# Designed miniproteins, single chains: the designs that were tried, part 62

Each design is a single chain, and the fold is of that chain. pLDDT is the mean over its residues in the fold that is shown.

## One batch from the design tools (miniprotein)

Design m2143
Fold by ESMFold2-Fast:
Structure m2143 (fold): chain A 71 residues (1-71)
Amino acid sequence: DEAERELAEELRRRVRELLATADAAELAELEARVRALMNALSRAGWDADPPEPRQVIEALVQHEAAERYAA
């Protein structure tokens, strides 16, 4: 629960560090992979009971990518 979210936050930090140093090509590939995963989950109807760490990671990556492109 909390430990799982703490792990997800640690991954968030790593993703953020990667995004800070990655070039546009790496960012585009990362975003495409995250979108593909989200689309697969949505089509499967797995909006209920996905693992919490995955939900947090997906939301954080999407949010970070959106802010990166918006900035």
Scores: mean pLDDT 57

Design m2144
Fold by ESMFold2-Fast:
Structure m2144 (fold): chain A 66 residues (1-66)
Amino acid sequence: SARQKAIAEELSKLSGVEIRDSQRTQSFLKSVYRHIFDRDISDAELSRLTPEELRERAEEARAEAK
């Protein structure tokens, strides 16, 4: 879906990892999220996540990381 593609592109930008359409699975996106944030995300939460919310989470994580 367009939303999943947008999330994959945002995760790719945040992690530096290339995410191709063939790799755009729920499990792979969850693994990339864990790599960035050092915590798991549920299937339900990932399916509701917006690119804007993902960027906000990244900014918050950077602000909290000393």
Scores: mean pLDDT 75

Design m2145
Fold by ESMFold2-Fast:
Structure m2145 (fold): chain A 75 residues (1-75)
Amino acid sequence: TSGEEAVGAAAVAAGLLLGPVVEVEVLEKGRDSATVRVTTADGTEAIVESRAVDGSVESRVIEGPKKGETLRVPA
């Protein structure tokens, strides 16, 4: 898993949890992790963190609506 895959996973998780994403800003990108700010079509903003875990990427909403919710996708 790469930082780019983590960015993608965070955007997908945001879309599934918060609604259609129209903007993604990468705040931090690591070797296998990313933190992104997303804006949805209805103007909602949230921060989502993603990290590689055992062949999957786990994404968590750390700020905004649905704070604390997690989604895991295959890497």
Scores: mean pLDDT 80

Design m2146
Fold by ESMFold2-Fast:
Structure m2146 (fold): chain A 98 residues (1-98)
Amino acid sequence: SSSLKNFLQKIKESLDETIELLKTMDKNDKKARLEAQMTIGANLLAMSVMSLVTGDPRFDEIARLLAEADNALKAGDFDTAIKKLEEARKLIDEMIEE
């Protein structure tokens, strides 16, 4: 329980930082965009691993939202990417509050 909550808190912090970056960055900043994509990809992998280990379907839902955020960001749709990351963060908050 405590270890899982600590893991989820770190993912939450990572998503909050990525959301802030996407809201404040220059959309033509290729380095910042790559940093956001790499962070989303790392968190997507972490969620996929947790889904396999725990069997909790909420990890699959978070992974799906992160994949949709990555696809939106690759398409240059920053608003959709932010919305998907915020939805993923909401699910993580709900899991932490249990």
Scores: mean pLDDT 90

Design m2147
Fold by ESMFold2-Fast:
Structure m2147 (fold): chain A 106 residues (1-106)
Amino acid sequence: MEKKREELLAEAVAKLEETRKFAVEALNKAGKKEEAEKVEEKLREAEQALRDFAKGKMSVEEAAETIRLSIIEAVEILEKNGLKEAAEKVKEAGRFVGERLRKMAE
């Protein structure tokens, strides 16, 4: 099914927002407030890169790299704190978002 660019953006942003809320809540429940703030910052940077790409303010290559680095850093924080389920959800969100970003750039 061919999806419109706006639909792909909405799906990618929604997945990042849902994943960010889950990961931040998991860290806060574990008493890792500073780590939760860092993960929130990184996943918000990924969300902003998608929005900036959609507005023509960022290239697909720049958006993809920003998202990739933000996902890697968030996953590293979650894994170091023993939050394997949250880390796996962030990895899945990174793949989901990367696929939508590629389709939006076609």
Scores: mean pLDDT 87

Design m2148
Fold by ESMFold2-Fast:
Structure m2148 (fold): chain A 100 residues (1-100)
Amino acid sequence: MKEFVVAVEPGHSAEALRIAKELVEKYPDAPIVLLSRAGVISSIMAGVLSTIANVRGATPLDLGLPRPLETLEEMKAALEAQGYRVIKETEHAVVLEKEI
């Protein structure tokens, strides 16, 4: 079964939610994690809890990453180290998948 992580830059929560909705339509049973810095996650979490099943917000700490991550490149590298693979990149977001 596939698991997805959508890592997003601060201020781009709307793009992350659009990507998450597209993933839910294609993979309705797959868990989807929206990864962002503290502060952005509140808006993402409120959005997903009201509209999208199986989607949750997370910070790097919530995913067991040992330090705060501030850039998409740092989040991407940390997730790749955990066995995730990049499947899509935009200017302000990166989408990764893992087989579970």
Scores: mean pLDDT 70

Design m2149
Fold by ESMFold2-Fast:
Structure m2149 (fold): chain A 83 residues (1-83)
Amino acid sequence: MLDELVEQRTDEAVEEISKLSKVKSKEEVLKKIDEMAKKFYEEVKEILLSLGVSEEEAERIARRLAGEMRARMEVEMLKTREE
C-alpha cells in the first residue's frame, strides 16, 4: 500500500515537473520541486505515524523517500530542458 502510494505520487510529481519545465524558468521549477518534496515528506510521515511507526523511524523513512522523489524530479527537469 505505501509502496503503491509512493510510486503514484512520484510518477505524478515527475509528470508535473516535465510539463512545468517546458513553460517555466529553471528557478520556478526548482521551487516547485522543493514544495512537492516537502508536501510528500509530510504525507508519508503522517501515514507512517498512523500505522504505529515511531516518530524517529517515520521521519527517517519520509526523508529518504522525499529525497528520492526530489532526485527523480530534478533528473526529469534536466532531461526535459535539454531535449
Scores: mean pLDDT 83

Design m2150
Fold by ESMFold2-Fast:
Structure m2150 (fold): chain A 64 residues (1-64)
Amino acid sequence: SMEVEKVKELKEQLERETDPQRQLAILREIGKIKLQNPENKEVQKLANEASFEVQDRLDALSRA
């Protein structure tokens, strides 16, 4: 679906992004798609994966 493809593109963009502020902006966009598509299990899974990855990276930076 179009929503799944958008989340995949945003997730790939997020994985390449090193700036925390831009990572959060991308994550917010993914979050909006997740909120608008609660019945789409693939969107939910991809959005959750992206959220966990960003949280782990930000947590690592806060300890450095």
Scores: mean pLDDT 80

Design m2151
Fold by ESMFold2-Fast:
Structure m2151 (fold): chain A 99 residues (1-99)
Amino acid sequence: MISEEEREEIFEKIIAKLDEVQDLLDAIVDRSTPEKQEQARELSRAAQDYIDNNTPAARDALVATARRLGATPAQIEALLAALDELIRLIEEGGGLVKK
C-alpha cells in the first residue's frame, strides 16, 4: 500500500500531465467546427486507447491518427512522451480508484 501523501503527490502529477496531454491534443486539432470536433474526438480516443492498453499497436494507431490529422513529427514526439509519462504515473499510482 502506498501512503496517502504519496497518493496525493502522484494524483497532482497525473492532473498536470493530463493538462499537458490536452494542450498537445488541442495543438494538433482545434474544435472550431463540427468536423474538427469529430477529428479531436478520434484523436482523443486513440490517445485513451494507448493509455488503457499501452501496446505497440495502440501506439502505431495513435501515431497514424495524429499524422493523418496534420500533426508534425515534433508534436507526435511530444504527445507520445507526455502519454508515456502519464501511463507511468497511473501505473505507479495504482489503486487511486477503488472498483
Scores: mean pLDDT 79

Design m2152
Fold by ESMFold2-Fast:
Structure m2152 (fold): chain A 56 residues (1-56)
Amino acid sequence: MKEVIVKDVETGEEVKAEVLDVEGPLLKVKLEDGTVKLLEVLKVEGNTLYVKVLEE
């Protein structure tokens, strides 16, 4: 399992997440509270992913 820090570029919020699936720039992650989110990765800095949250 790969744990990453995801930072929402619109809110500035940082949370830990587990990567479930990777499809190009799209990332499906599970948060520590069990919430699953689809994210668009905009940039990567070390273990921190700067993301835009996509709502289906």
Scores: mean pLDDT 76

Design m2153
Fold by ESMFold2-Fast:
Structure m2153 (fold): chain A 76 residues (1-76)
Amino acid sequence: SMDAEIEKKAEEFKEWLMTEKKVEEEKAEELAELLRKQARGFLAEQNNDEAELQRIAEEILAYLKEKFGLEAEDAL
């Protein structure tokens, strides 16, 4: 299901933040929740366009840069 895929990607993202970026679990979970929220919002709009997925990714990266000082290349 889409919900299961969102959860899997959010878990992978959290693990990557904790292992590669050494982000503390609390902050990594906040970022994973942001990913879940953005992905669910995308699905609610019934839009699976690749350009829209990129827009959502850019939104997440902008939030990461603003909230945690992460650059886009570091967050990917």
Scores: mean pLDDT 66

Design m2154
Fold by ESMFold2-Fast:
Structure m2154 (fold): chain A 98 residues (1-98)
Amino acid sequence: MSKEELEKLYNEVLEKLTEYFKKHLELSDEKAKEAAKKFLKALYEKVLSQKNKKEFEEELEKLLNGPLADLSEETKELLKKWMEGAFENPEEAKKLLE
């Protein structure tokens, strides 16, 4: 995945998560976006700290079928693609999460 593709996926995931938090937590656009950014950073630290790709994929699948099951399929697919790209490009992912 290119740096440009990773950034585009990050922005799409951020937008979808911002809408999700705005609807579920009744937050303003600014607070929902902050919540989405914090969520993605926490998810990065939890899932991408895994030792290998198989453990990463298993932890991500567990989250998508458990705590994140209520996300739309479109949002889940975008999040999965971004997380996989971030696993392969950790330095670029860290820059996007700052």
Scores: mean pLDDT 76

Design m2155
Fold by ESMFold2-Fast:
Structure m2155 (fold): chain A 80 residues (1-80)
Amino acid sequence: SMEKERALMLILLLVASASSSVWLVENYPKMPEELKKLNLEAAERDLEEAERLMEEYNIKDEKLEKKIEEVRERIKELKE
């Protein structure tokens, strides 16, 4: 359906947004701690919303699920 297609596009955008936020934290070591925290919190919210939409629209994509998990693991490493 068109609704499911729009949901998939939003999910991809959310995952891309989360990945970008994480990439910024990984590649700018002199980033202020408050900005680091904001970027990681934004990434976590984006991934949570992406997973919520995947469940709501019954989107089952193993590659996408793996990508979300990879970004989540990167967030966990940066929070150590």
Scores: mean pLDDT 87

Design m2156
Fold by ESMFold2-Fast:
Structure m2156 (fold): chain A 97 residues (1-97)
Amino acid sequence: MKKEKLIKKFEEALDVETLRSMRTLLERVAREHPDLPPEVRRQAREELEKAIIDRLMKYGGLSEEEAKEIINGIKSGEIKTETGKELRKVLEAAERV
């Protein structure tokens, strides 16, 4: 599938309001639980990324590989849509937990 079609499916699978809510929750967890064990933090980050991939597959109709390509494009800053910018903030907030 062409990259532009993958980005469109990503935009249809995730909304900015859901991503903002996720970021707010991650920032709250980081603030209220600063001394979380590294293993718990790692597991929480892995589960969050898995949940995003699962949502892209279920609602966007992406394969797992295509969903990972979108996440990598967002992490690299290659995908600069409004939804992509909000997902990047969610992923950055998760790294701070």
Scores: mean pLDDT 78

Design m2157
Fold by ESMFold2-Fast:
Structure m2157 (fold): chain A 77 residues (1-77)
Amino acid sequence: VSPSELLERYAEAFEKLGLEEAAKILREASKTARSYEEAMEALGKALAAAKSTATPEQQRAAMEALAKVHLEALEEA
């Protein structure tokens, strides 16, 4: 799985949870990320944005969604 594809999967997961701002950050990063390190840095920025606006329940759901997407991506690699 490419870094760009991974970021798009994270963006979709966050958008479904109502974390639109975080999803936009991830989609923007998917256009420029060239490595997994850059993808993880972008994910960190998206998580910071989500934490500033999300409820504790949304934060928990986001963490669970990230774990699922990450595990699925690793199985495809």
Scores: mean pLDDT 77

Design m2158
Fold by ESMFold2-Fast:
Structure m2158 (fold): chain A 61 residues (1-61)
Amino acid sequence: MTVEELVLRGRQAYMAGDYEAAVAHFEAALASDWSDYPQAERDTLKAEVERLLAEARAALG
């Protein structure tokens, strides 16, 4: 899966209340190869995904 697909699936899982799946997808996105992104966009997108991951983890308890 691409980074975009993993982030999309993570957001969809989060909106559905499936926080375990959301965490898994966001962790996979952060672990993926970001070399296809410009550096400025990469930093911004990673920060956004890290925030979403933290929110999903908080929702799990």
Scores: mean pLDDT 80

Design m2159
Fold by ESMFold2-Fast:
Structure m2159 (fold): chain A 80 residues (1-80)
Amino acid sequence: MLRLEVTIVASDAEKAKEALLEAARESGGTVLSISVDGNTVTAVVEFADPAQARRFLSLFLKRAEEKGVKISDLVVRQVP
């Protein structure tokens, strides 16, 4: 199991959160936590393998673009 903490700074944090939840569902990732603070969304998502995590990130960017959300920063780190 692989856990990633994803920190996103977006023009619309609520729509970024929607894009993240949609991407997690479509990739088969499990959202363990998610929080919104201003324009920042922080989430911890669990994946079966790195290929699933890569699919999640690609889907997230696609879903955010479809919602008209501009992402100014995206930080991904592996957590225990």
Scores: mean pLDDT 87

Design m2160
Fold by ESMFold2-Fast:
Structure m2160 (fold): chain A 83 residues (1-83)
Amino acid sequence: AEEAIKYGKKGIEYAKQGNVAEAIRYSLLALRLAEKNKDVKGIEYSRQAAKEALKVAEKQGNKLAIDTAKKIIERSDELLKKY
């Protein structure tokens, strides 16, 4: 449970550094762990990391990263509606 929040925070840090690949990776790790543990805060941090990664990916024109970040946000929104 606590690990999902830590991974989400790491994703946000990487996004702020412009490291979209690591931001997406940690966002996905946070989402996977948070979903398994029904950790609403972990899902929220994963979603925030993905949103920050999306902003950077759009500035870089990285289509794959844009598509991946959008999918993480979409999945996070679906999970948050259930909890």
Scores: mean pLDDT 86

Design m2161
Fold by ESMFold2-Fast:
Structure m2161 (fold): chain A 60 residues (1-60)
Amino acid sequence: AAEVRAAADRAVAALEALGLDAAAREVRQTMDKILAEAPPDALGRLEDAAVRAYIAATEA
């Protein structure tokens, strides 16, 4: 749980600094779902969502 929250906080801060509010909200929503569902690959799922957000940021 703490690792997932820390990863989400880092991703959200980076996306907000880039002005990508929608992408930051998607990462937060994904974190909430992961923490509620407690999937076996929770960190991997959050990392995938963060990578997608970073790719979108670097294409802008």
Scores: mean pLDDT 74

Design m2162
Fold by ESMFold2-Fast:
Structure m2162 (fold): chain A 87 residues (1-87)
Amino acid sequence: SEKQAQIQALYEKMVKAILEHMKKTKGYDEEEVNELILKELAALKPEMEAKYPEDPVKAMYEAWLEVLKKYKVEEAAKYLEKAYELL
């Protein structure tokens, strides 16, 4: 329960950091950010699933990390890494 609460809090901080960064750097609203992230993750899904066929959680983690690095959302990447370490 405590780890789950910590993961949820880190996820919320990650989402907030992404939205604030994209609004500041690109002027994107929440809907535009959501569409962009979904598109980027969909493009990476086949590659990450091929690299981690036995670990779908790691495949998704690596896909997210790649997207956050591409857009230089360094704060969000740190929250994601901390959340993954708690799994």
Scores: mean pLDDT 86

Design m2163
Fold by ESMFold2-Fast:
Structure m2163 (fold): chain A 100 residues (1-100)
Amino acid sequence: SFEELEEELLKQFRETAERHIENAEKALRDEVEASEEEIEEFRKEAEKLVEEGLERLREALKANPDASELERILLTNDILVELLKRMEELREKKIEEHLA
């Protein structure tokens, strides 16, 4: 059903975003030598972006009840790509703040 697809898309969205957060934390720790406090601040801000992205995805899926399975997948991917770009911008900002 479309309900089951929506649950799966939200799950995959969250899992992909979490993987990107984990990878960014490793880069901040290993390449920049950011403090654990700075890494925690990054995670908190990144998690806010994830929750905003998930809410946007839920609203977009609800607004398009007649969307095909493929259209729902493409919509999810578009929102995910935007989220990952915002997370990369956040990582760059944290690196700049660390080096200041």
Scores: mean pLDDT 88

Design m2164
Fold by ESMFold2-Fast:
Structure m2164 (fold): chain A 87 residues (1-87)
Amino acid sequence: SLSEKAAKEAEERAKKAGFSDEQAKEAGLLARIYVDTYLGMVSMGMSADEAKNFATGFVRGLSKASKIPKEVLDIALDSADKVLKES
């Protein structure tokens, strides 16, 4: 699935950036949630731009609540966007 590909890409990129295994898994989880949220919103009739804006806000809120570093969030979002563009 696209969310599985995004999670794997984000986890690998976080590890290469020197983050811990725990933080890499957090990046993967955020990327998965972002892709699933985006695709869900598009399937409900949102435009791609509206769906991305919604998914970004949702995942940003989750990362703040979980005290995930901004750099880990940025890796997750960038990895997810790359996978969505390649689909």
Scores: mean pLDDT 89

Design m2165
Fold by ESMFold2-Fast:
Structure m2165 (fold): chain A 68 residues (1-68)
Amino acid sequence: GRKEKVLEGARIVGRLLGLELFKETGIIPKVEVRIEGGERAVITVTAGDIKVEREYSAEELLEFLRSI
């Protein structure tokens, strides 16, 4: 359903952000995904001293899934 697609989109985005951070740092990143009310995802990626946090709406994540 919609909620499952939002979570899948957030997980893919988190993996892509983690891969980019790994390419830049050589450090295996920690990826954390939080879904807030089914309408927003907060993605946190950490590698050493670098922390990246991104917020995406459900609509943005569903659009992303349609583009790949």
Scores: mean pLDDT 82

Design m2166
Fold by ESMFold2-Fast:
Structure m2166 (fold): chain A 104 residues (1-104)
Amino acid sequence: ASDEQILEGELAVTRAFTKDEPEELRELLERAVRLLNEAKSAVRKMRNGEEVDYEEFEKKLEEALELLEEAIKLAKDPRVQEYARELREDVEAARREFEALKEA
């Protein structure tokens, strides 16, 4: 599947998971998912030896983490809180891989 199809699938899961939550929470999680997907794409490019904007990557990770912290605070369903924490772990994993690839 294309990067766009992967993102659309992840957004569909996020929407289904948050259907009974406030629109503000859904928007925060959708924005975080978009940023995480862009970060994962950049890490894949780095693995292939392609050039990536390091400053843009770091900014996207920071923004995703801020959005996820707000989502965790806003979420009332423990399952949605756990989903947001899992996304945060994915962002931290992408950051660690980025740092390793940048130093290689």
Scores: mean pLDDT 81

Design m2167
Fold by ESMFold2-Fast:
Structure m2167 (fold): chain A 70 residues (1-70)
Amino acid sequence: MTEKAVEGVRAMMDIGKETGRLEQFAEYAVRQMEQLAEDGASPETLRAAAEEMERAGAHEAARRVRELAE
């Protein structure tokens, strides 16, 4: 489950960058990570997802997801 969630975020970031809609895809990814955190996702999974967002340039989205890991 962990790998698939992070892979999904990475795919969304790549599509967002290619289509010029990184902000929109990052917002969607944050909402998905919020749901996963409520479902008991590990802090490690959330930090890995935030790292993928940071690499793509979605800095605010990455920060919001890192806060979920606290």
Scores: mean pLDDT 82

Design m2168
Fold by ESMFold2-Fast:
Structure m2168 (fold): chain A 76 residues (1-76)
Amino acid sequence: ADAEAERLIDEAGRLLREAATLYQKSVEYEKQGKKDLAEKYRTEGDELARRAQELFVEAARLNGQDPSGLEARPAV
């Protein structure tokens, strides 16, 4: 049902916003030479982006759409 797909898309959007914040922190720490913190936040952001991608694929399946064009990538 559309309502279920919408819930998955909303959750994916939330995860992408969190991932974008983590990527922003990663970039800031990299500029400060704090490579360990930069790597930690980048890895956490990658995990959230991956989860968002899985939710987009599931939402597409529920809507009967081809998920091949759906990719989750935070802009930072």
Scores: mean pLDDT 78

Design m2169
Fold by ESMFold2-Fast:
Structure m2169 (fold): chain A 92 residues (1-92)
Amino acid sequence: SDVELAIRTLAEMVRRGSLEFPDVPLDHPEALERQRHLSRVARGVEQMLGDHSLTAKALGISVGTVSKIRRNSPSSSEFLRKLGELKLKKEE
């Protein structure tokens, strides 16, 4: 669930051309919901970086494919970007 949420969020960020969340003031009605969403995305990202099997299940690809993407990525940020791009291609 958290991994699936993180992958969907990364895909949305890639579509927007930015890996930054829109700012929401802390006193805004949606601030608490956004903080909870960000917490879940952060946990999902941590799980994706630590366990390629969870990422593979969420994307519907093999663990070997996830490992290959990681090996061909010079950084964790680039790895996450490529996973977001792959999710976009799968949905479009």
Scores: mean pLDDT 74

Design m2170
Fold by ESMFold2-Fast:
Structure m2170 (fold): chain A 78 residues (1-78)
Amino acid sequence: ASQEEVDAAVKEGLEVLKELGEVYEEVKDDAEARKKLAEAAGKVIAGISDAYRNPEALPKLEEAIKEAKAVLEEVKKK
């Protein structure tokens, strides 16, 4: 993967982490939703760390971002 692709994915991952944190504060009464949001955030953080060290790890970061977006949509439906 190119460094530009890694930089773009990291930027998207950071934006997703920000949204996960905002939604986590909004769902104070839903422990299950909070757990899912925290788990998704952990995967995105790990993906950013891996892609930053090795651009070939970009697919894992992209998968983590996709999963995090799915969790956000699921939590917003509750």
Scores: mean pLDDT 81

Design m2171
Fold by ESMFold2-Fast:
Structure m2171 (fold): chain A 100 residues (1-100)
Amino acid sequence: SPKEEIIKFVEEGIKRLKEMEKANKPFDEIVREGLLLMEKVASKLLQYGDYEGAEKVIELTEKFAKEALKFDKSNPEDRKKVVELMIKTFEEIKKLVEEA
């Protein structure tokens, strides 16, 4: 089903972001990849006619962006917290799609 394909896409995205963090990829590269993946999830939901799901994914993405602004990007501990928040946001997106 379209729902199962989107869930699998989110799971693969979470795995990719965790592997990028483990490989010590640049912070900006990890954040850019995460935001692009969030946009692709919203786009897939729109393509499959799930407008409410897409709207909620956009809201979760905006919430992530607002919370991320509270952290100091020059601080390594804060960069790690932003990546953790991003992964948590993907886990919330996955749960939202699963519960739809």
Scores: mean pLDDT 87

Design m2172
Fold by ESMFold2-Fast:
Structure m2172 (fold): chain A 67 residues (1-67)
Amino acid sequence: SKAEEVARALAELSRKKGRDGIVSLEEALEVLEKLGAPEYKPLVEEFAARNGGLVDVDELGTALLVR
């Protein structure tokens, strides 16, 4: 699913940046644009607002996958 692709891409990005589970709002929005998933922009922006402009990819991934 698209949600699974987004969750995986964000987790991989945080790992590549050496931040293990954290990406910036800007980085997360770039991933959504690359994957063609603009429907998740409001959710990503909400999570960043709650976390000082940073996105916790594990918390967001749980919200996207809901399991």
Scores: mean pLDDT 78

Design m2173
Fold by ESMFold2-Fast:
Structure m2173 (fold): chain A 62 residues (1-62)
Amino acid sequence: EKEREKLLEELKKLNEQANKLTAQLQAAIDANAPISDQQAIMDQIEEVNKKISEVLKKIRAL
């Protein structure tokens, strides 16, 4: 149970990070930031989503 609770807390934090990055991407678009800056934020969102998938796999394996 404790291991599952830890993974669920990690998942919650990763989802919060994904939401924050999505908001930052929208702000960058609204500010007409360079496309390269927008792409960097998108890459960070993809990285967080990969971590979410890994945590979900660990939860499923329990």
Scores: mean pLDDT 85

Design m2174
Fold by ESMFold2-Fast:
Structure m2174 (fold): chain A 94 residues (1-94)
Amino acid sequence: SMEELEKDISRGVLEVYLASLKTSSSSPSMPPEARAHAEAAVEAWDRGDWEAMARHAGDYVREDLLAEGFSEEEARKRSQAVRDSVLALARRAA
């Protein structure tokens, strides 16, 4: 069904995103704070804690963007968008 396809796509998108977080967290140039949140998001996914995963994914983006020189306002907005998107995907994948 279309609903099953949407669930499979949502799961696939999350798996690709988590694989990218694992790859990024192994980079020596990643800020320690961003790395900690990336690792925590992956751990939360493994536990089935979607709320914690979404929170840490958002916090990872915030810390990464701040390290890249983005403003706190822009980093906060993008962090919240990532948190909302990841949580929505996780709920659809479950």
Scores: mean pLDDT 80

Design m2175
Fold by ESMFold2-Fast:
Formats: C-alpha cells, sequence, structure tokens
Structure m2175 (fold): chain A 67 residues (1-67)
C-alpha cells in the first residue's frame, strides 16, 4: 500500500447526545482541504452519518493531504 492520508489539527467533537448509553466518540476529522474529490466525498458522508446520530456535530479544521 503506497497511498495514505495525513491529518493535523483536525478533530470532530460530538455534542448534545440525548442517548448517554454510548461513550463520547472523538473523530479527528475537521473542515479540511482535500487533494481529490473522492476524499472530500468520503469525509462529507462520514460527517452526515455522525450528524444523524448526534444532536450536534462540531468539526475542527485542519489539512488532509494524500501521500
Amino acid sequence: MATRYETEGVEVELRGSPDSRVPETRVERGPVTFDSPELRREFEETLRRLEAVSDEVRVSGGTLRRR
């Protein structure tokens, strides 16, 4: 495998969960700049899924680059 992705200063914070059965989940993926549209699509799809599970999803910025 030659392709990989690197993130810096990127974090996602889930806030206002009505269901406390599941512990806090932190995903380090914020608003990022993508080198390809496929990367952006995957990221946006992930955020939409997280938003459907939690009351609010806050995304902290950063840069995501393909290596």
Scores: mean pLDDT 50

Design m2176
Fold by ESMFold2-Fast:
Structure m2176 (fold): chain A 68 residues (1-68)
Amino acid sequence: KKVSEAVRKLAELAEKYPDIASGLAPEFYRKLLEVRRRAGIQGLPPDIVEEELVKILNEFIEKLKALA
């Protein structure tokens, strides 16, 4: 639920500021892949993975807002 809300908010900002979103996309994907990698290797519980994802999503929401 929390991840879905953060994803929706980030998507809305990316639609409004596509050039800025494009510039941030490589760093964003690198961080998402790192969470996925650690989850697979360490067998992280879903709740911990969700917390890590929400942190990354909120970080990029704030970066998009700051650059807009």
Scores: mean pLDDT 78

Design m2177
Fold by ESMFold2-Fast:
Structure m2177 (fold): chain A 71 residues (1-71)
Amino acid sequence: ALQPPSAETRERRLAYEFVAKYSGVNDPKVLKAWDKVSEWLKKQGIGKGDSLTPEQVAELYKLFKAEVEKE
């Protein structure tokens, strides 16, 4: 359903902040997680200026976290 833009903006910002926190880290695990996230975004046809749905934000977070926690 239609929701206030402020809620969507807040969720999207938190997801970007989470990813951005690791974007400058030269850790092999983080680089691998970032690469996988970038490929996922490309598959979804999402540009950096595009609006993400709440479902896409949640999936992005889960995907990145799973890769970072992977040994």
Scores: mean pLDDT 62

